# Ledger of designs, part 95: designed miniproteins, single chains, continued (3)

Each design is a single chain, and the fold is of that chain. pLDDT is the mean over its residues in the fold that is shown.

## One batch from the design tools (miniprotein)

Design m11520
Fold by ESMFold2-Fast:
Structure m11520 (fold): chain A 65 residues (1-65)
Amino acid sequence: SMAAKQAELDAALERYEREAVRAVIEGDLEAAKRHLERGIEVAREHGDEASVARLERGIAQLDTL
């Protein structure tokens, strides 16, 4: 179902975002951006443009640190 596919996508994006946060805590901003970029790729494959935009804003925020 569409709901099950969305739940799987949401879980995958949460994992990438948690990995990005861990990388930031470790001082590895390049790794953090790579994790968010992987999330963008997966969201785009699923047609979730709202999540793509949100994750792109996350990368932009890292550039201000």
Scores: mean pLDDT 86

Design m11521
Fold by ESMFold2-Fast:
Order: C-alpha cells, then sequence, then structure tokens
Structure m11521 (fold): chain A 64 residues (1-64)
C-alpha cells in the first residue's frame, strides 16, 4: 500500500522531471522511476507504486 502523501510527492516530482525532459518521454520515464522509487522508500510505502506514479506524471508532462 502507498500512503496519499507519498503518492502526491511522487506525482509532483514526476511532473518536474517531465518539464526537464520535455519531448523526451523515454528519458522522462526513466528519471521518474528513479525519483518515485526514492520517495516510496523514504515514506516506507510501496516504492514500485511510487515509481510508477512518478514515471506516469513525468511522461504525461513531457508530452504536453
Amino acid sequence: MINEEALKEAEKAGAEVGKKYKDDPLKAQLEGIKKGREIGEKYGSNPELASQAAASAAVTTALK
């Protein structure tokens, strides 16, 4: 399970990664995965879910 604060933090971090790697969704996804995993570990929540949330936000933001 992932707590709500960890999820929101991961999504926010992912969006920032997406802004940095605009028009490069693959790189945004990889960096989002790394950031989300770290956030999940810090909160003691599911790091796989956190990495997926951050990656999704990063790709979505990079494509906008």
Scores: mean pLDDT 78

Design m11522
Fold by ESMFold2-Fast:
Structure m11522 (fold): chain A 99 residues (1-99)
Amino acid sequence: GSEELKKEAEEALKKAEEAIKKGDVEEAIKYIKEAIKLALKLLNLGDYEGAIRIAEEVIKLARKVKDIAEKKGDKKSAFEAGILEGIAGIVIGLAKLLS
C-alpha cells in the first residue's frame, strides 16, 4: 500500500543524505533513483501528496549531489543528478495536474 511505499522512500532518502555527508556521489544517486521509483509508484496509486513530498526531497538531494559532483569534476554524476531533479519536477507537475 502507499504507506509502505512512503516508508521505503523515506529510508532511501535517509541513505542518500548519509551518502551525501560522506561525499559518496554514486551511492547518493543510487538511493535518489530508488526514491524517484517509489514516488512514481505513489503517483500511479493516486497518492499525489505522497508523490509530491518524496519528489520535493529528491530535488533537494539531487541539487546537493550535483554541487558535490561539479566540485569534484565528475561531469557524468552531475548530469545524472540534473536528470533526476528534472524527473522529480515532472512527478510534482503530474501529481498537481491529476489532483
Scores: mean pLDDT 91

Design m11523
Fold by ESMFold2-Fast:
Structure m11523 (fold): chain A 63 residues (1-63)
Amino acid sequence: MKAQEYYDRGVRLAAEGKLEEAVKAFKEAIKIDPNNKRAYTALVDILLNLGKEEEAKKVREKL
């Protein structure tokens, strides 16, 4: 599943500390599968870590 591939990439990038690249990967996972709630929660967590509180809130509302 293509969405799973992007999700796995995001998890790996986040583990490497590449938070901005992880955000992009999770956004692609969501674009392919808008019902992927795990990608939404992972994206929210990373956005909060980056201090992007307003963007995180907007993403959380789609959960």
Scores: mean pLDDT 81

Design m11524
Fold by ESMFold2-Fast:
Structure m11524 (fold): chain A 66 residues (1-66)
Amino acid sequence: STLEEAEKLLEEIEELLKQPVLDTEKLSRLFRELNKLIEKLSEEDKKRLTERAMELERQAVRKLTS
């Protein structure tokens, strides 16, 4: 399902952010694909996954600006 695919992308992004060297190209690609999937979700799932995606984006920005 679209929801399961989006959840998997969130997990993959989270794992990338744990790496000592940030693969910014892969991270950018995964966020782009995640946002496409989120747009297709129900209102309830969209809200939940958007919130999680925003948190991961904040973590990525912190790593890039450190």
Scores: mean pLDDT 84

Design m11525
Fold by ESMFold2-Fast:
Structure m11525 (fold): chain A 70 residues (1-70)
Amino acid sequence: MLTPEQARAAGGAAGIAVGLATGEMLEGEKAARALERGSDTMKAAAQQMAELMTGVRLSPEEVIEGARLS
């Protein structure tokens, strides 16, 4: 289970990855849906950003959940 701080950081990473891929700054549930439906490259970028921000290796599912919680 993600801590609130890890969820916020993962949500930010998801929003950045979606923004870079689509040009749209999405957050929360919209960012989570875009990432869930996104390419493997977008999911990998979001995971790498989340790991850099949290210091923890998160699964794609945890990054998507973090976006939903933010």
Scores: mean pLDDT 77

Design m11526
Fold by ESMFold2-Fast:
Structure m11526 (fold): chain A 73 residues (1-73)
Amino acid sequence: SELEEAKRRALELLRQWEEEVEQAYEQGLLSEEERERLLEAIREARKLVEEAKSLEELEEALRVVTEEVAALR
């Protein structure tokens, strides 16, 4: 289904962002506090994505973490 495919892509994206956060921290681009905040946002988004019953709910789940990641740029 479209929702299942979107969820799979969203979970893959969140996994990639988690890896990016860890790499940025290792390179000294993030403080420990920034790393912890971003990883927490990613964990919350992952839960919401897994529980999403519509594309709209999935988009809302990703909105918050997208804003948190954008705040670093």
Scores: mean pLDDT 82

Design m11527
Fold by ESMFold2-Fast:
Structure m11527 (fold): chain A 65 residues (1-65)
Amino acid sequence: SEKFEEAVKLAQEAKKYFEAGDYEKAKELLERALELLRTEDPKNPRVQAAIKETEELLKEVEEKL
């Protein structure tokens, strides 16, 4: 799915911003990634894993803000 690929790319970019200390940008990208992932098939294990990882990173980012 193109939306799944975009979401994965956004999460990877968010991780780079997180490592650079730009928590606001990381949060923006992670929220966008989650929005895309939530439109995918919730029964797909890859979608479930991507949502979990994205939510975990988003929580980490929010703890830094």
Scores: mean pLDDT 86

Design m11528
Fold by ESMFold2-Fast:
Structure m11528 (fold): chain A 86 residues (1-86)
Amino acid sequence: SSILVEVRNGGPSLMAAALALATDMEFNGAEVEIEVEGETLTVRAKNAGPESIKAALGFADGAREAGAKVTVRQEGDTLIIEIEGP
């Protein structure tokens, strides 16, 4: 499976959490790419297993608890998580 996480206007804490997620997914065997463009951080993971999916969903829940607007959707084999900071 693939995972796409996009964080817009996340601030330092949410961006740090997204980078930690990227590291966790890479440790679990996913192929991870990180892009930063202005106030947008994008994390892409290919060959993501169950542990990476669990980590990404946990990150989404944490962002929502922190007051961010979070949308989670599935498009084919790709889990898409879109986050707008508070």
Scores: mean pLDDT 86

Design m11529
Fold by ESMFold2-Fast:
Structure m11529 (fold): chain A 80 residues (1-80)
Amino acid sequence: YEEMFESIKKQIDVDIEKAKNAKTVEEVDRIISRLELTKKMIEFRVKRGEIPKELGDEIISYIDQAINIAKEQREKLEKS
């Protein structure tokens, strides 16, 4: 599971960087949609017993942090 978490974390880190560098609200909304899809996939896998709840909660928490960063960038772009 360590390798799976590291892989997911790296993908999320790429989306965080893309969100920080996004120049349009549409770009940020696309990133948020991808992160929310990933979150739902992890939730379904936890529900099916494929991922331990503790690990799933950690991954979901990391995704929620990424979504929050993207939402902050979205708000900055709307104000500019």
Scores: mean pLDDT 83

Design m11530
Fold by ESMFold2-Fast:
Structure m11530 (fold): chain A 70 residues (1-70)
Amino acid sequence: SREEAIKLAVAAILVAGLEFLLKYRPDIDPATLERELAAAEQAIAEVRKLDPDNPVVKRMEERLAEIRAR
């Protein structure tokens, strides 16, 4: 659906954008990092509501977990 496609795109953009940001700004302040992580987690949660079995959702969650573990 259009809603599913838009939410998936938003989640993907936020996750990829955060990975890119951290590659070039590993010294980002903790408050900004937590705000961006929260936004990405919320976007992923919206996709999960529409398609919980989507393997892209699982991969995005794993990517955020890797970011949080650094």
Scores: mean pLDDT 81

Design m11531
Fold by ESMFold2-Fast:
Structure m11531 (fold): chain A 91 residues (1-91)
Amino acid sequence: SQEEEERRRREKEEEERRKRELEVNTRSVINMSIKANNMDTVAALEGLLKAKDYEKLQKVNDAAEKAREENKDSPNINQIIADAVAQTIKA
């Protein structure tokens, strides 16, 4: 039905938006990793973006968000986030 086609289009648009948000948030984590001089994590995240590994990108972004919330007032926040992300990539 036309209503089912509209629903499927909305679901696809929502999924594409989720993927774009993951890519934007991952670029933010890459910038934090650059500031922490953690270039191995930068390379690994760039690789995940290129591979479009959205499952792993989700886990990485969840780890980064948790580290950010738990350490928001830390002067070393960029390093803490980069380290948390590096551990998640290895898992």
Scores: mean pLDDT 86

Design m11532
Fold by ESMFold2-Fast:
Structure m11532 (fold): chain A 68 residues (1-68)
Amino acid sequence: MEQELEDDILTALALIILGVAKSLSRFDPEELERDIKRVEEILSKVTNPEHKAEIEDALAELRKLLES
């Protein structure tokens, strides 16, 4: 139960960070780099494979914003 709750919270945080980062990608590249680092840290703490896949997709989107 505890781990499931933590994974849910971490997943929600990662997705919120992604959403904010997408909005700011054209205005603050330093913030985008910080958001990528935060999402990578969250991913390392998530144990649920479904949630990991969702966060990995979010990371891929953030990385695309840095490359463009």
Scores: mean pLDDT 72

Design m11533
Fold by ESMFold2-Fast:
Structure m11533 (fold): chain A 63 residues (1-63)
Amino acid sequence: SAAALAARAAELAVEGGRAYDAGDYARAAALFAEAARAARAAGAPQELVDSLEAAARELAARA
């Protein structure tokens, strides 16, 4: 369901933030990329999807 995908996107974004706080940029990038995919599948606003994808790209560049 869209609600389950939205909940998964939120969970992944929280995990991504924790990985970022730990300095694990590669893990953070992967988690934010997966969060963006789940958000897109849930029909989230494009601005939110774009923000998550931008975060993933920036963190991947730092890994």
Scores: mean pLDDT 89

Design m11534
Fold by ESMFold2-Fast:
Structure m11534 (fold): chain A 60 residues (1-60)
Amino acid sequence: SRADEIARLQALIDNLDDAIATLEARAARASGPERDRLEAAIATVRAQRAALEAELARLE
């Protein structure tokens, strides 16, 4: 159902929020190439989250 699809997308977004928080905490403690890699990973996950938010908005 549409409600089940919304719940699934919300759960995926919540998981990505947790991933972003973990990566941001690691980036705060990192330097040099490791920080650059973590910042790139954060950007990728944020882009994935934005795509899911757009899908969710279309269903709501």
Scores: mean pLDDT 90

Design m11535
Fold by ESMFold2-Fast:
Structure m11535 (fold): chain A 75 residues (1-75)
Amino acid sequence: LKERAERLIKEAEELEAKDPDSPEAARLYAEAGQLYFRLGDNDKGAALFRRAAELLEKRDPKLAAAYREAAEILE
């Protein structure tokens, strides 16, 4: 799980570097956040969900709000 989460974060970072508001990067950050939550690392999980929300705030504010809510639940 940890290796998979780290790989997803790396892929998301590469996508974000090419497109700062990439919806694909946001999805990968959210998936990594779910994996860190399953590993018991709620702080990292929450941070990843917040990052996903930031990327979607302009394009999909409703989904961004859902990711922020997920981050709050983990804290």
Scores: mean pLDDT 79

Design m11536
Fold by ESMFold2-Fast:
Structure m11536 (fold): chain A 80 residues (1-80)
Amino acid sequence: MEEELRKAVEEAVAEAEKKGLSPGDVQTVRDAGNLALKAALEGKTEEEIRALVDKVSAVMSPGAAELVRRLVERIIEIKK
């Protein structure tokens, strides 16, 4: 589980880079992914994880926000 969660974050960051997002947007995807990863490992609910990341995503570019939303859903799936 922990390795799969870290891989999900790494894959989302790699996808952001491949899509040509700015270094700042790539870093925001990484930060939001790590926030969701920490929450999942701490046993937070699906609703709590989504709420935490939605707060961060509100100030992101549309491309970065979409990647982060997909990453959060993947983290929730792995946690199950």
Scores: mean pLDDT 80

Design m11537
Fold by ESMFold2-Fast:
Structure m11537 (fold): chain A 61 residues (1-61)
Amino acid sequence: NPNEGVERALKLAEEEEKKGDYEMAYKIAKFAYDAAKKNPEVSQETVERAEELLKRAKEKL
């Protein structure tokens, strides 16, 4: 299930962000966003959430 994989990655990115590891959060969020954009089975809500996490993590670098 592509949505489960992306959601799992987003949860890991959020956990790294909470730890203050913005570099790791950015890398994981970027992977999740790229995967979500390439797979039409991933919901638009999940794509948007990945984009927001990626943007937020990048601003902290």
Scores: mean pLDDT 81

Design m11538
Fold by ESMFold2-Fast:
Structure m11538 (fold): chain A 86 residues (1-86)
Amino acid sequence: SQAEMDALYQEYMELLERRIELSKEYLQKSETLEDILKAIGEILRAIGDQLDLELRYQSGTLSIDELRALIREQEEEIRELEKKLA
């Protein structure tokens, strides 16, 4: 349903915002040039995912099943990043 799509879209947007925040924290805690470059790459990748999500949502190319899969992938990435920052 459209209501289910809208709810999942909002959930995925919140996860992407959290990943951007964690990636910025990774940058702040980076002490080597290699880690700084990796952290910048992660921030840009997360912003790119957010832009892709908005474009696909507006174009109607996003499915509920695909959005659920993207949410699961995002939850895993956030868990990995949180472990790295601990």
Scores: mean pLDDT 87

Design m11539
Fold by ESMFold2-Fast:
Formats: C-alpha cells, sequence, structure tokens
Structure m11539 (fold): chain A 100 residues (1-100)
C-alpha cells in the first residue's frame, strides 16, 4: 500500500545521500563503498516495492555489509552515524516487509 511505497521512498533517499557522499569523499575506497551501499539501498527499495521478500533480504544484507566496511574506514563520529543509519535501514525494511 501507500505506507510500503513511502518506506521504499525513504530508503531511496538514503541511497541518494550515500551517492552524494561518494561524489565528495576524497578517499577512493570509502567512495567505492558509499557507491555500493547506495546501489544496494536502491535494490532494497525496488524489492520492497515489488513485494519480493527474498530479494529485499539479500539487498538488506548487502547494505549492512558495505555500511559495516565503511564504518571501519571512518572516524568515530562518522562510524556512530553509519551505525545509526544501519539500524534505521533495518527498521524501515522490517516495517515495509511486514506490509507484504
Amino acid sequence: GLERDVLAAILEIAGAVELVAAQHDKDPKRASLETKAANALHELAQAIRDGDVEAARKALETVQKYLDELAKLSDPETAEFIKRLKESVQRLADEALALV
């Protein structure tokens, strides 16, 4: 329904933010991880819109993996922000999939 589409749209916005971060990151390894996280967030949002629970779970695991790797390459304040983003993405995905 509308609620699932709104949750998917929020995940798309999170992906767009990560893509902008990648374009401004001076560290090419961090920029690569931010781009990969952005792509995985887009895949997660699409799977949620499609009601594809298995694809959404796989995309979520991919997002979590790249955010964990990005946090390891970040200063402590940025790592804490990434941890909170990871928790928010999990919660939004769980809420959206409960509507399928």
Scores: mean pLDDT 85

Design m11540
Fold by ESMFold2-Fast:
Structure m11540 (fold): chain A 64 residues (1-64)
Amino acid sequence: NEEKIKKLYEELKEVLTSTDPNKPTVEEINEKLKKFAEELGISEETLIEKIAKIKEEEQKKEEE
């Protein structure tokens, strides 16, 4: 479910850059990540690792 993880990463990126004072807190984001990992049948650590790889790939694309 690489596409689902990539979509989640884009959503989190938008939330983190939001200027809305009612945006989710870090705790709420962590809870969302935990629930998403459970729904995918993977560990939270595995989900975070996959998100990190997507971020690294985007950074590499920007550098090229």
Scores: mean pLDDT 72

Design m11541
Fold by ESMFold2-Fast:
Structure m11541 (fold): chain A 82 residues (1-82)
Amino acid sequence: SEEEKKALKAIAEVAKTLPESTSASEVFREAHKEKGLSDEEASAAGAAIAETAYKEKGLTSEELDTLSASEIAELAEKALKE
């Protein structure tokens, strides 16, 4: 959806500006704050990133919190290309 694509792009851009040690939850928080994402847009993007992580890397939702900001940016960009 357009909402999902907007949120994914925002998350990818924000993740690239944050330190690599930034957690996935903190990346999502900053994207919501800086890009004005709605809770619905942020939730849709999070689900798309989780699906992409599982499809591309075999990661579970529990493992997403262990990802670096750069890995979150990569997954968001891959989800955008779908």
Scores: mean pLDDT 75

Design m11542
Fold by ESMFold2-Fast:
Parts: structure tokens; C-alpha cells; sequence
Structure m11542 (fold): chain A 82 residues (1-82)
């Protein structure tokens, strides 16, 4: 894992832990950026991936606290992958 990938994962966890709608949305963007970098994907996929994650979270987790927990789990899974 590169220092840049690690920083994105750490920021995703930090923002998700703040537990606001805005902070969780920012955390999702950091998760998408980390996933793209770790998998060598096209940077154009960051926004589509972030939108897909947001849609999935909104459909499956009715509270911001539950969405925050899911984002933290996603970030930790990316850390384990790298």
C-alpha cells in the first residue's frame, strides 16, 4: 500500500467517524478514490463508484450511524487488500 492509498483510507475512517450526513458523503468519496488507486482503475470511475456506494448505503442503511459503520468496514477491507 502506498502512502497516498493509506491517507485516503485513514481519511475515509476519520470522516465516517464524525457521523454527519456530509462527513459520511466525504468518506464515501475517499473510499471510492482508494478503491480506484488500489485496483489500478481509471480515475473516471471514482464518481460512478462513489454514487453506487451512496445509492447502496441509502437503500440498505436508514440511519447515518449505520451508513458510517458500513463505510468504516469498507475502508478497513480496502486496507486489508493493500
Amino acid sequence: MTPEEKELIDKAIEYAKKGTEESVDEAVRYVAQAAVLLNGLDPELVEPIAKAIRAWLDENYPTVEERAKAVIEMAENLRAQG
Scores: mean pLDDT 84

Design m11544
Fold by ESMFold2-Fast:
Structure m11544 (fold): chain A 97 residues (1-97)
Amino acid sequence: MSGKELAEKAKELGKKALDYAKQALNALDKGDIETAKEHLEKAEQLIEQANKLLKEAKKHKLDEEEQKALLEAEITLGVAQLAYGVARLVLEKMLRS
């Protein structure tokens, strides 16, 4: 598997993780704590898988196109991790109330 293929797969997992994090935030806005927990668990698993693929991609000697794919994957995953973190903080505050 090429560094580009690993990076592109990581980007797709990051996009899915971001979608689940957004669904969790929407569930929390509606007071649906259980649905939010389920979506956050899915987001966490996808983030972990994407991080593993990014670490593997970074072991390859990357050309300019592969470096661009890696950067796009890192940006996508970073946004997903931020959204996940926000949703986790909202959930924690609701559980402490």
Scores: mean pLDDT 87

Design m11545
Fold by ESMFold2-Fast:
Structure m11545 (fold): chain A 79 residues (1-79)
Amino acid sequence: MSEELREEIDAGVVMLAGAVEMVVAKNSPLTKEDIERLEKVAKDLEEAAERSTNPQVRAALKKMAEDIKKLAEEGKKKL
């Protein structure tokens, strides 16, 4: 695996971890700004997945994007 592919996966993991930490850190429902940030991270992960030529990297990034989208959708329902 090239360094580029490794960095791509690592970036996805960091983005997912940041999104989860943001949700866990809240003692209240997610704000509109929090939801917009989650949606942006999901979109960035989807773009990274589409740019990847490695099917395993693409699948991993797409799954991370779907997990973050689910968090954003749940936040919207609680608003």
Scores: mean pLDDT 69

Design m11546
Fold by ESMFold2-Fast:
Structure m11546 (fold): chain A 86 residues (1-86)
Amino acid sequence: MPGEPSAEEAALRAAELLKEAARAEEEGDKSKAAALATAAAITLSSVSDMPEELRELMREAMRAIDAGDAEKARELAERLEELARE
């Protein structure tokens, strides 16, 4: 197989990166939050068969980070992690 992670693996890694982005946003490190959120989006997009509900949660989480809403970003990251484990 050419180097592509599983949908579950990619979604779990993306959720981890989003939780780190939310924490960086809470700490006022906007540059770190943006970088981590971008890494999460790239990770999720690396898998061709990613479910639409996971992609929608990622879009919502990215909007929350862009808006400075760390709490909402964290909640969406936790939801992404829960769906990825199922």
Scores: mean pLDDT 81

Design m11547
Fold by ESMFold2-Fast:
Structure m11547 (fold): chain A 57 residues (1-57)
Amino acid sequence: SQKEKEIAMRGVQELMRLVGDTTGQLLQAKSDEEKEQILNQHKEEVNKIKKETDKLL
Protein backbone atom coordinates (compact mmCIF):
# COMPACT_ATOMS: atom_id res chain seq x y z
CA SER A 1 0.00 0.00 0.00
CA GLN A 2 1.00 3.67 -0.31
CA LYS A 3 1.27 4.01 3.48
CA GLU A 4 3.65 1.03 3.67
CA LYS A 5 5.85 2.64 0.99
CA GLU A 6 5.93 5.91 2.96
CA ILE A 7 6.85 4.09 6.19
CA ALA A 8 9.64 2.19 4.37
CA MET A 9 10.92 5.44 2.84
CA ARG A 10 11.06 7.11 6.27
CA GLY A 11 13.08 4.15 7.54
CA VAL A 12 15.53 4.58 4.66
CA GLN A 13 15.82 8.33 5.36
CA GLU A 14 16.53 7.67 9.07
CA LEU A 15 19.23 5.13 8.11
CA MET A 16 20.84 7.61 5.69
CA ARG A 17 20.91 10.29 8.40
CA LEU A 18 22.43 7.80 10.87
CA VAL A 19 25.20 6.91 8.37
CA GLY A 20 26.08 10.61 8.12
CA ASP A 21 26.14 11.03 11.91
CA THR A 22 28.27 7.89 12.42
CA THR A 23 30.73 8.97 9.71
CA GLY A 24 31.17 12.33 11.47
CA GLN A 25 31.80 10.60 14.80
CA LEU A 26 34.35 8.22 13.22
CA LEU A 27 36.25 11.16 11.71
CA GLN A 28 36.55 12.71 15.22
CA ALA A 29 37.53 9.42 16.94
CA LYS A 30 41.04 9.36 18.45
CA SER A 31 41.53 5.60 18.97
CA ASP A 32 40.57 2.23 17.48
CA GLU A 33 38.71 1.43 20.72
CA GLU A 34 36.59 4.58 20.34
CA LYS A 35 35.88 3.71 16.68
CA GLU A 36 34.76 0.20 17.73
CA GLN A 37 32.37 1.70 20.32
CA ILE A 38 30.94 4.09 17.69
CA LEU A 39 30.40 1.19 15.24
CA ASN A 40 28.70 -0.92 17.94
CA GLN A 41 26.37 2.00 18.76
CA HIS A 42 25.66 2.41 15.03
CA LYS A 43 24.66 -1.28 14.79
CA GLU A 44 22.26 -0.91 17.74
CA GLU A 45 20.68 2.24 16.24
CA VAL A 46 20.25 0.50 12.86
CA ASN A 47 18.45 -2.37 14.61
CA LYS A 48 16.25 0.12 16.50
CA ILE A 49 15.22 1.90 13.27
CA LYS A 50 14.41 -1.46 11.62
CA LYS A 51 12.34 -2.58 14.62
CA GLU A 52 10.42 0.71 14.83
CA THR A 53 9.76 0.66 11.05
CA ASP A 54 8.55 -2.97 11.22
CA LYS A 55 6.12 -2.08 14.05
CA LEU A 56 4.38 0.41 11.74
CA LEU A 57 4.00 -2.10 8.89
Scores: mean pLDDT 84

Design m11548
Fold by ESMFold2-Fast:
Structure m11548 (fold): chain A 87 residues (1-87)
Amino acid sequence: SRQRRLQAVDDFRQQVVDIIRRLSSGTQQGQRLVDQLLRDSRRLVDDTSQLVTVLLRGTGRLSQLFPRSRRRIMSAGGRAVRRISDV
């Protein structure tokens, strides 16, 4: 279960990083939000409710910062939440 949650966070990281790199290689705000979201997610990996809350909040903030990629960002967050909830 913990392994699946850690992998879900890592998969989410990779997807969001790929989305951000396609939009702008120099977006400092996006990079800071992703880094903070990943730090928070890793600290909360053993608390599924808080991990889900942090991922949803971070996904929402990222989708507001990158509105043209909102669907991709929201899909990545939804997949991560679903995978965490399967445990």
Scores: mean pLDDT 71

Design m11549
Fold by ESMFold2-Fast:
Structure m11549 (fold): chain A 70 residues (1-70)
Amino acid sequence: SSVAVRAAEAELRREFGGAESLSREQVVDYLVSMGVPREEAEAFLDEHYPEEVLSVRQAAEAVVEYFLSR
């Protein structure tokens, strides 16, 4: 939902010091910090978010989509 994406975006901005963009590795590391296996996080991003750099909004969408897909 858009509410979940907004909440995730706010959390990512807090976690990454107000960054407007995140590398794929930073998004992977964030998912791993939430208990996602690294291989699973990498495979998910490769399939659904193949960008080298994601906006914080795109990263928030990726986090929300991952947990909704389980």
Scores: mean pLDDT 83

Design m11550
Fold by ESMFold2-Fast:
Structure m11550 (fold): chain A 113 residues (1-113)
Amino acid sequence: FKYSPEELAKIKQNMEQLRKQLREELEKALKKSSWSDDEMLNLANLINALAAGFKQMAKLFGELTPEQKEQLKLLERAAQLSREAMLHLAQGDRRTALKLLREAIKLALEALS
């Protein structure tokens, strides 16, 4: 499967727009002092989806730039923290879940910068 230069440019433009929108959503979430359980679950799922999507894109395009490799590393760490946060939430430890999820969002934002 081979994209034309014009199609590839359009994909890159759409990915940049999506990255900007996701960054704004994550920044908005960090400004809140507290989140509901549903909000925490949705944020954790979003971060895991971002990491999975970037990893899939890496497989599709093969060679990653050093910047893209660093972004993937940050997103994978964010996904790990998000999953750990959900385990703590399931155990009733909302305080630890909130702390871990805030750290995950910060790493995801760093990756999206």
Scores: mean pLDDT 79

Design m11552
Fold by ESMFold2-Fast:
Structure m11552 (fold): chain A 118 residues (1-118)
Amino acid sequence: MVLEASEEVRERAQALLRELTGARVEVLSLQILTHGDETRVVITVRLLEATDGLLREPLEAGTVLTAVLDEEGNILRLWVKRDGVVEALAPSALTPAAREALREVARLALESEDLENP
């Protein structure tokens, strides 16, 4: 099952990423994926300006980053799309601030899902 986070949750995610990393991003999607007993949070963001706040290397405006996290906020997979090329990266490519920001975004998404099922 795939659940897309509300616009309000995506706006809060954008604010958290900016506050914790300094990166100005647009959250393109924030999804909760459930299959059997496994839950994953998939975050896709687009950079609005160049930044070194997300990866240990500078990223240009227009770069799209996708991260997959588990329920505990651990980064399982990471991809970047730049100049039409998709590259898989190790989670260690993220700055410490970006790892914490993504963990907080995943927590926000999961808590929001629980609030929709009272």
Scores: mean pLDDT 82

Design m11553
Fold by ESMFold2-Fast:
Structure m11553 (fold): chain A 77 residues (1-77)
Amino acid sequence: SMEEVKKELEEMIKKLEELRARLAGTDSPFAEQAVEALEEAIKTLKEALESGDPELIRQATVKAVAAFILAVGAELE
């Protein structure tokens, strides 16, 4: 249902905000790039959550996955 999708988006936003906060104290160029990607993904997820538009939800999810991959890479640097 759309209610379940919105709950999943809210959980995703929370997890990405936690990752952003953890990486924000790091002085690595990889961490800086990951933080920027996480901020963009969080913004897009919030817009998707407010709109309920399936296409925006799809785009936001893709950005969130990409930002997560960058964040994991930054932690392994």
Scores: mean pLDDT 83

Design m11554
Fold by ESMFold2-Fast:
Structure m11554 (fold): chain A 64 residues (1-64)
Amino acid sequence: FTVEQVLEALKKVGLSASRRQAEEAVAILRTTDPAKRGALAQKIAEVLGISVDLAAEVLRELGL
């Protein structure tokens, strides 16, 4: 995943984030087991400052 893909997924869900938050989200996506979707959504929610439900929608837009 790229920073640009994360920013586009956020835009599709009606959200915005700083480039730094998107970079941190990319690092989490690269280092977290994708089979642990709940844990992944929680980490993404924390970094982006959004709800876990919105983080799950962002992950769905990314094909996760």
Scores: mean pLDDT 81

Design m11555
Fold by ESMFold2-Fast:
Structure m11555 (fold): chain A 115 residues (1-115)
Amino acid sequence: SIEEVEKKLKEAVEKDDYLSQVFYTTLLEVLKGKEKELYEKYSKELKEIEKTAEEDHPILGIVKMLLGIVLFYLGKYEEAVKYFEEAIRILKKTFPDSEVIEDLEKLLKEAKKKA
């Protein structure tokens, strides 16, 4: 529910957990029907970041995570699987203890069932 996501976002802000803040903010915006706007935004950001970021840089993992969420809620499950797998691989290296990894793995499992 929107209320549960808002609660998790508040907790992430209070803990200064940047990865969780970005994850729950994006999930909240998607639940508000902004998935098409976010797809355009993050697709553009990924193209720009790929020009300057080194392989497996955490920022690539973050943007791929956000695109995965957006694609999942657009019903593009096969594409969401690819982005979630890459995001989990990259983000586990920098944020191994983040609760977001578990949430991403749950979304990946659901996307694989629907693909």
Scores: mean pLDDT 86

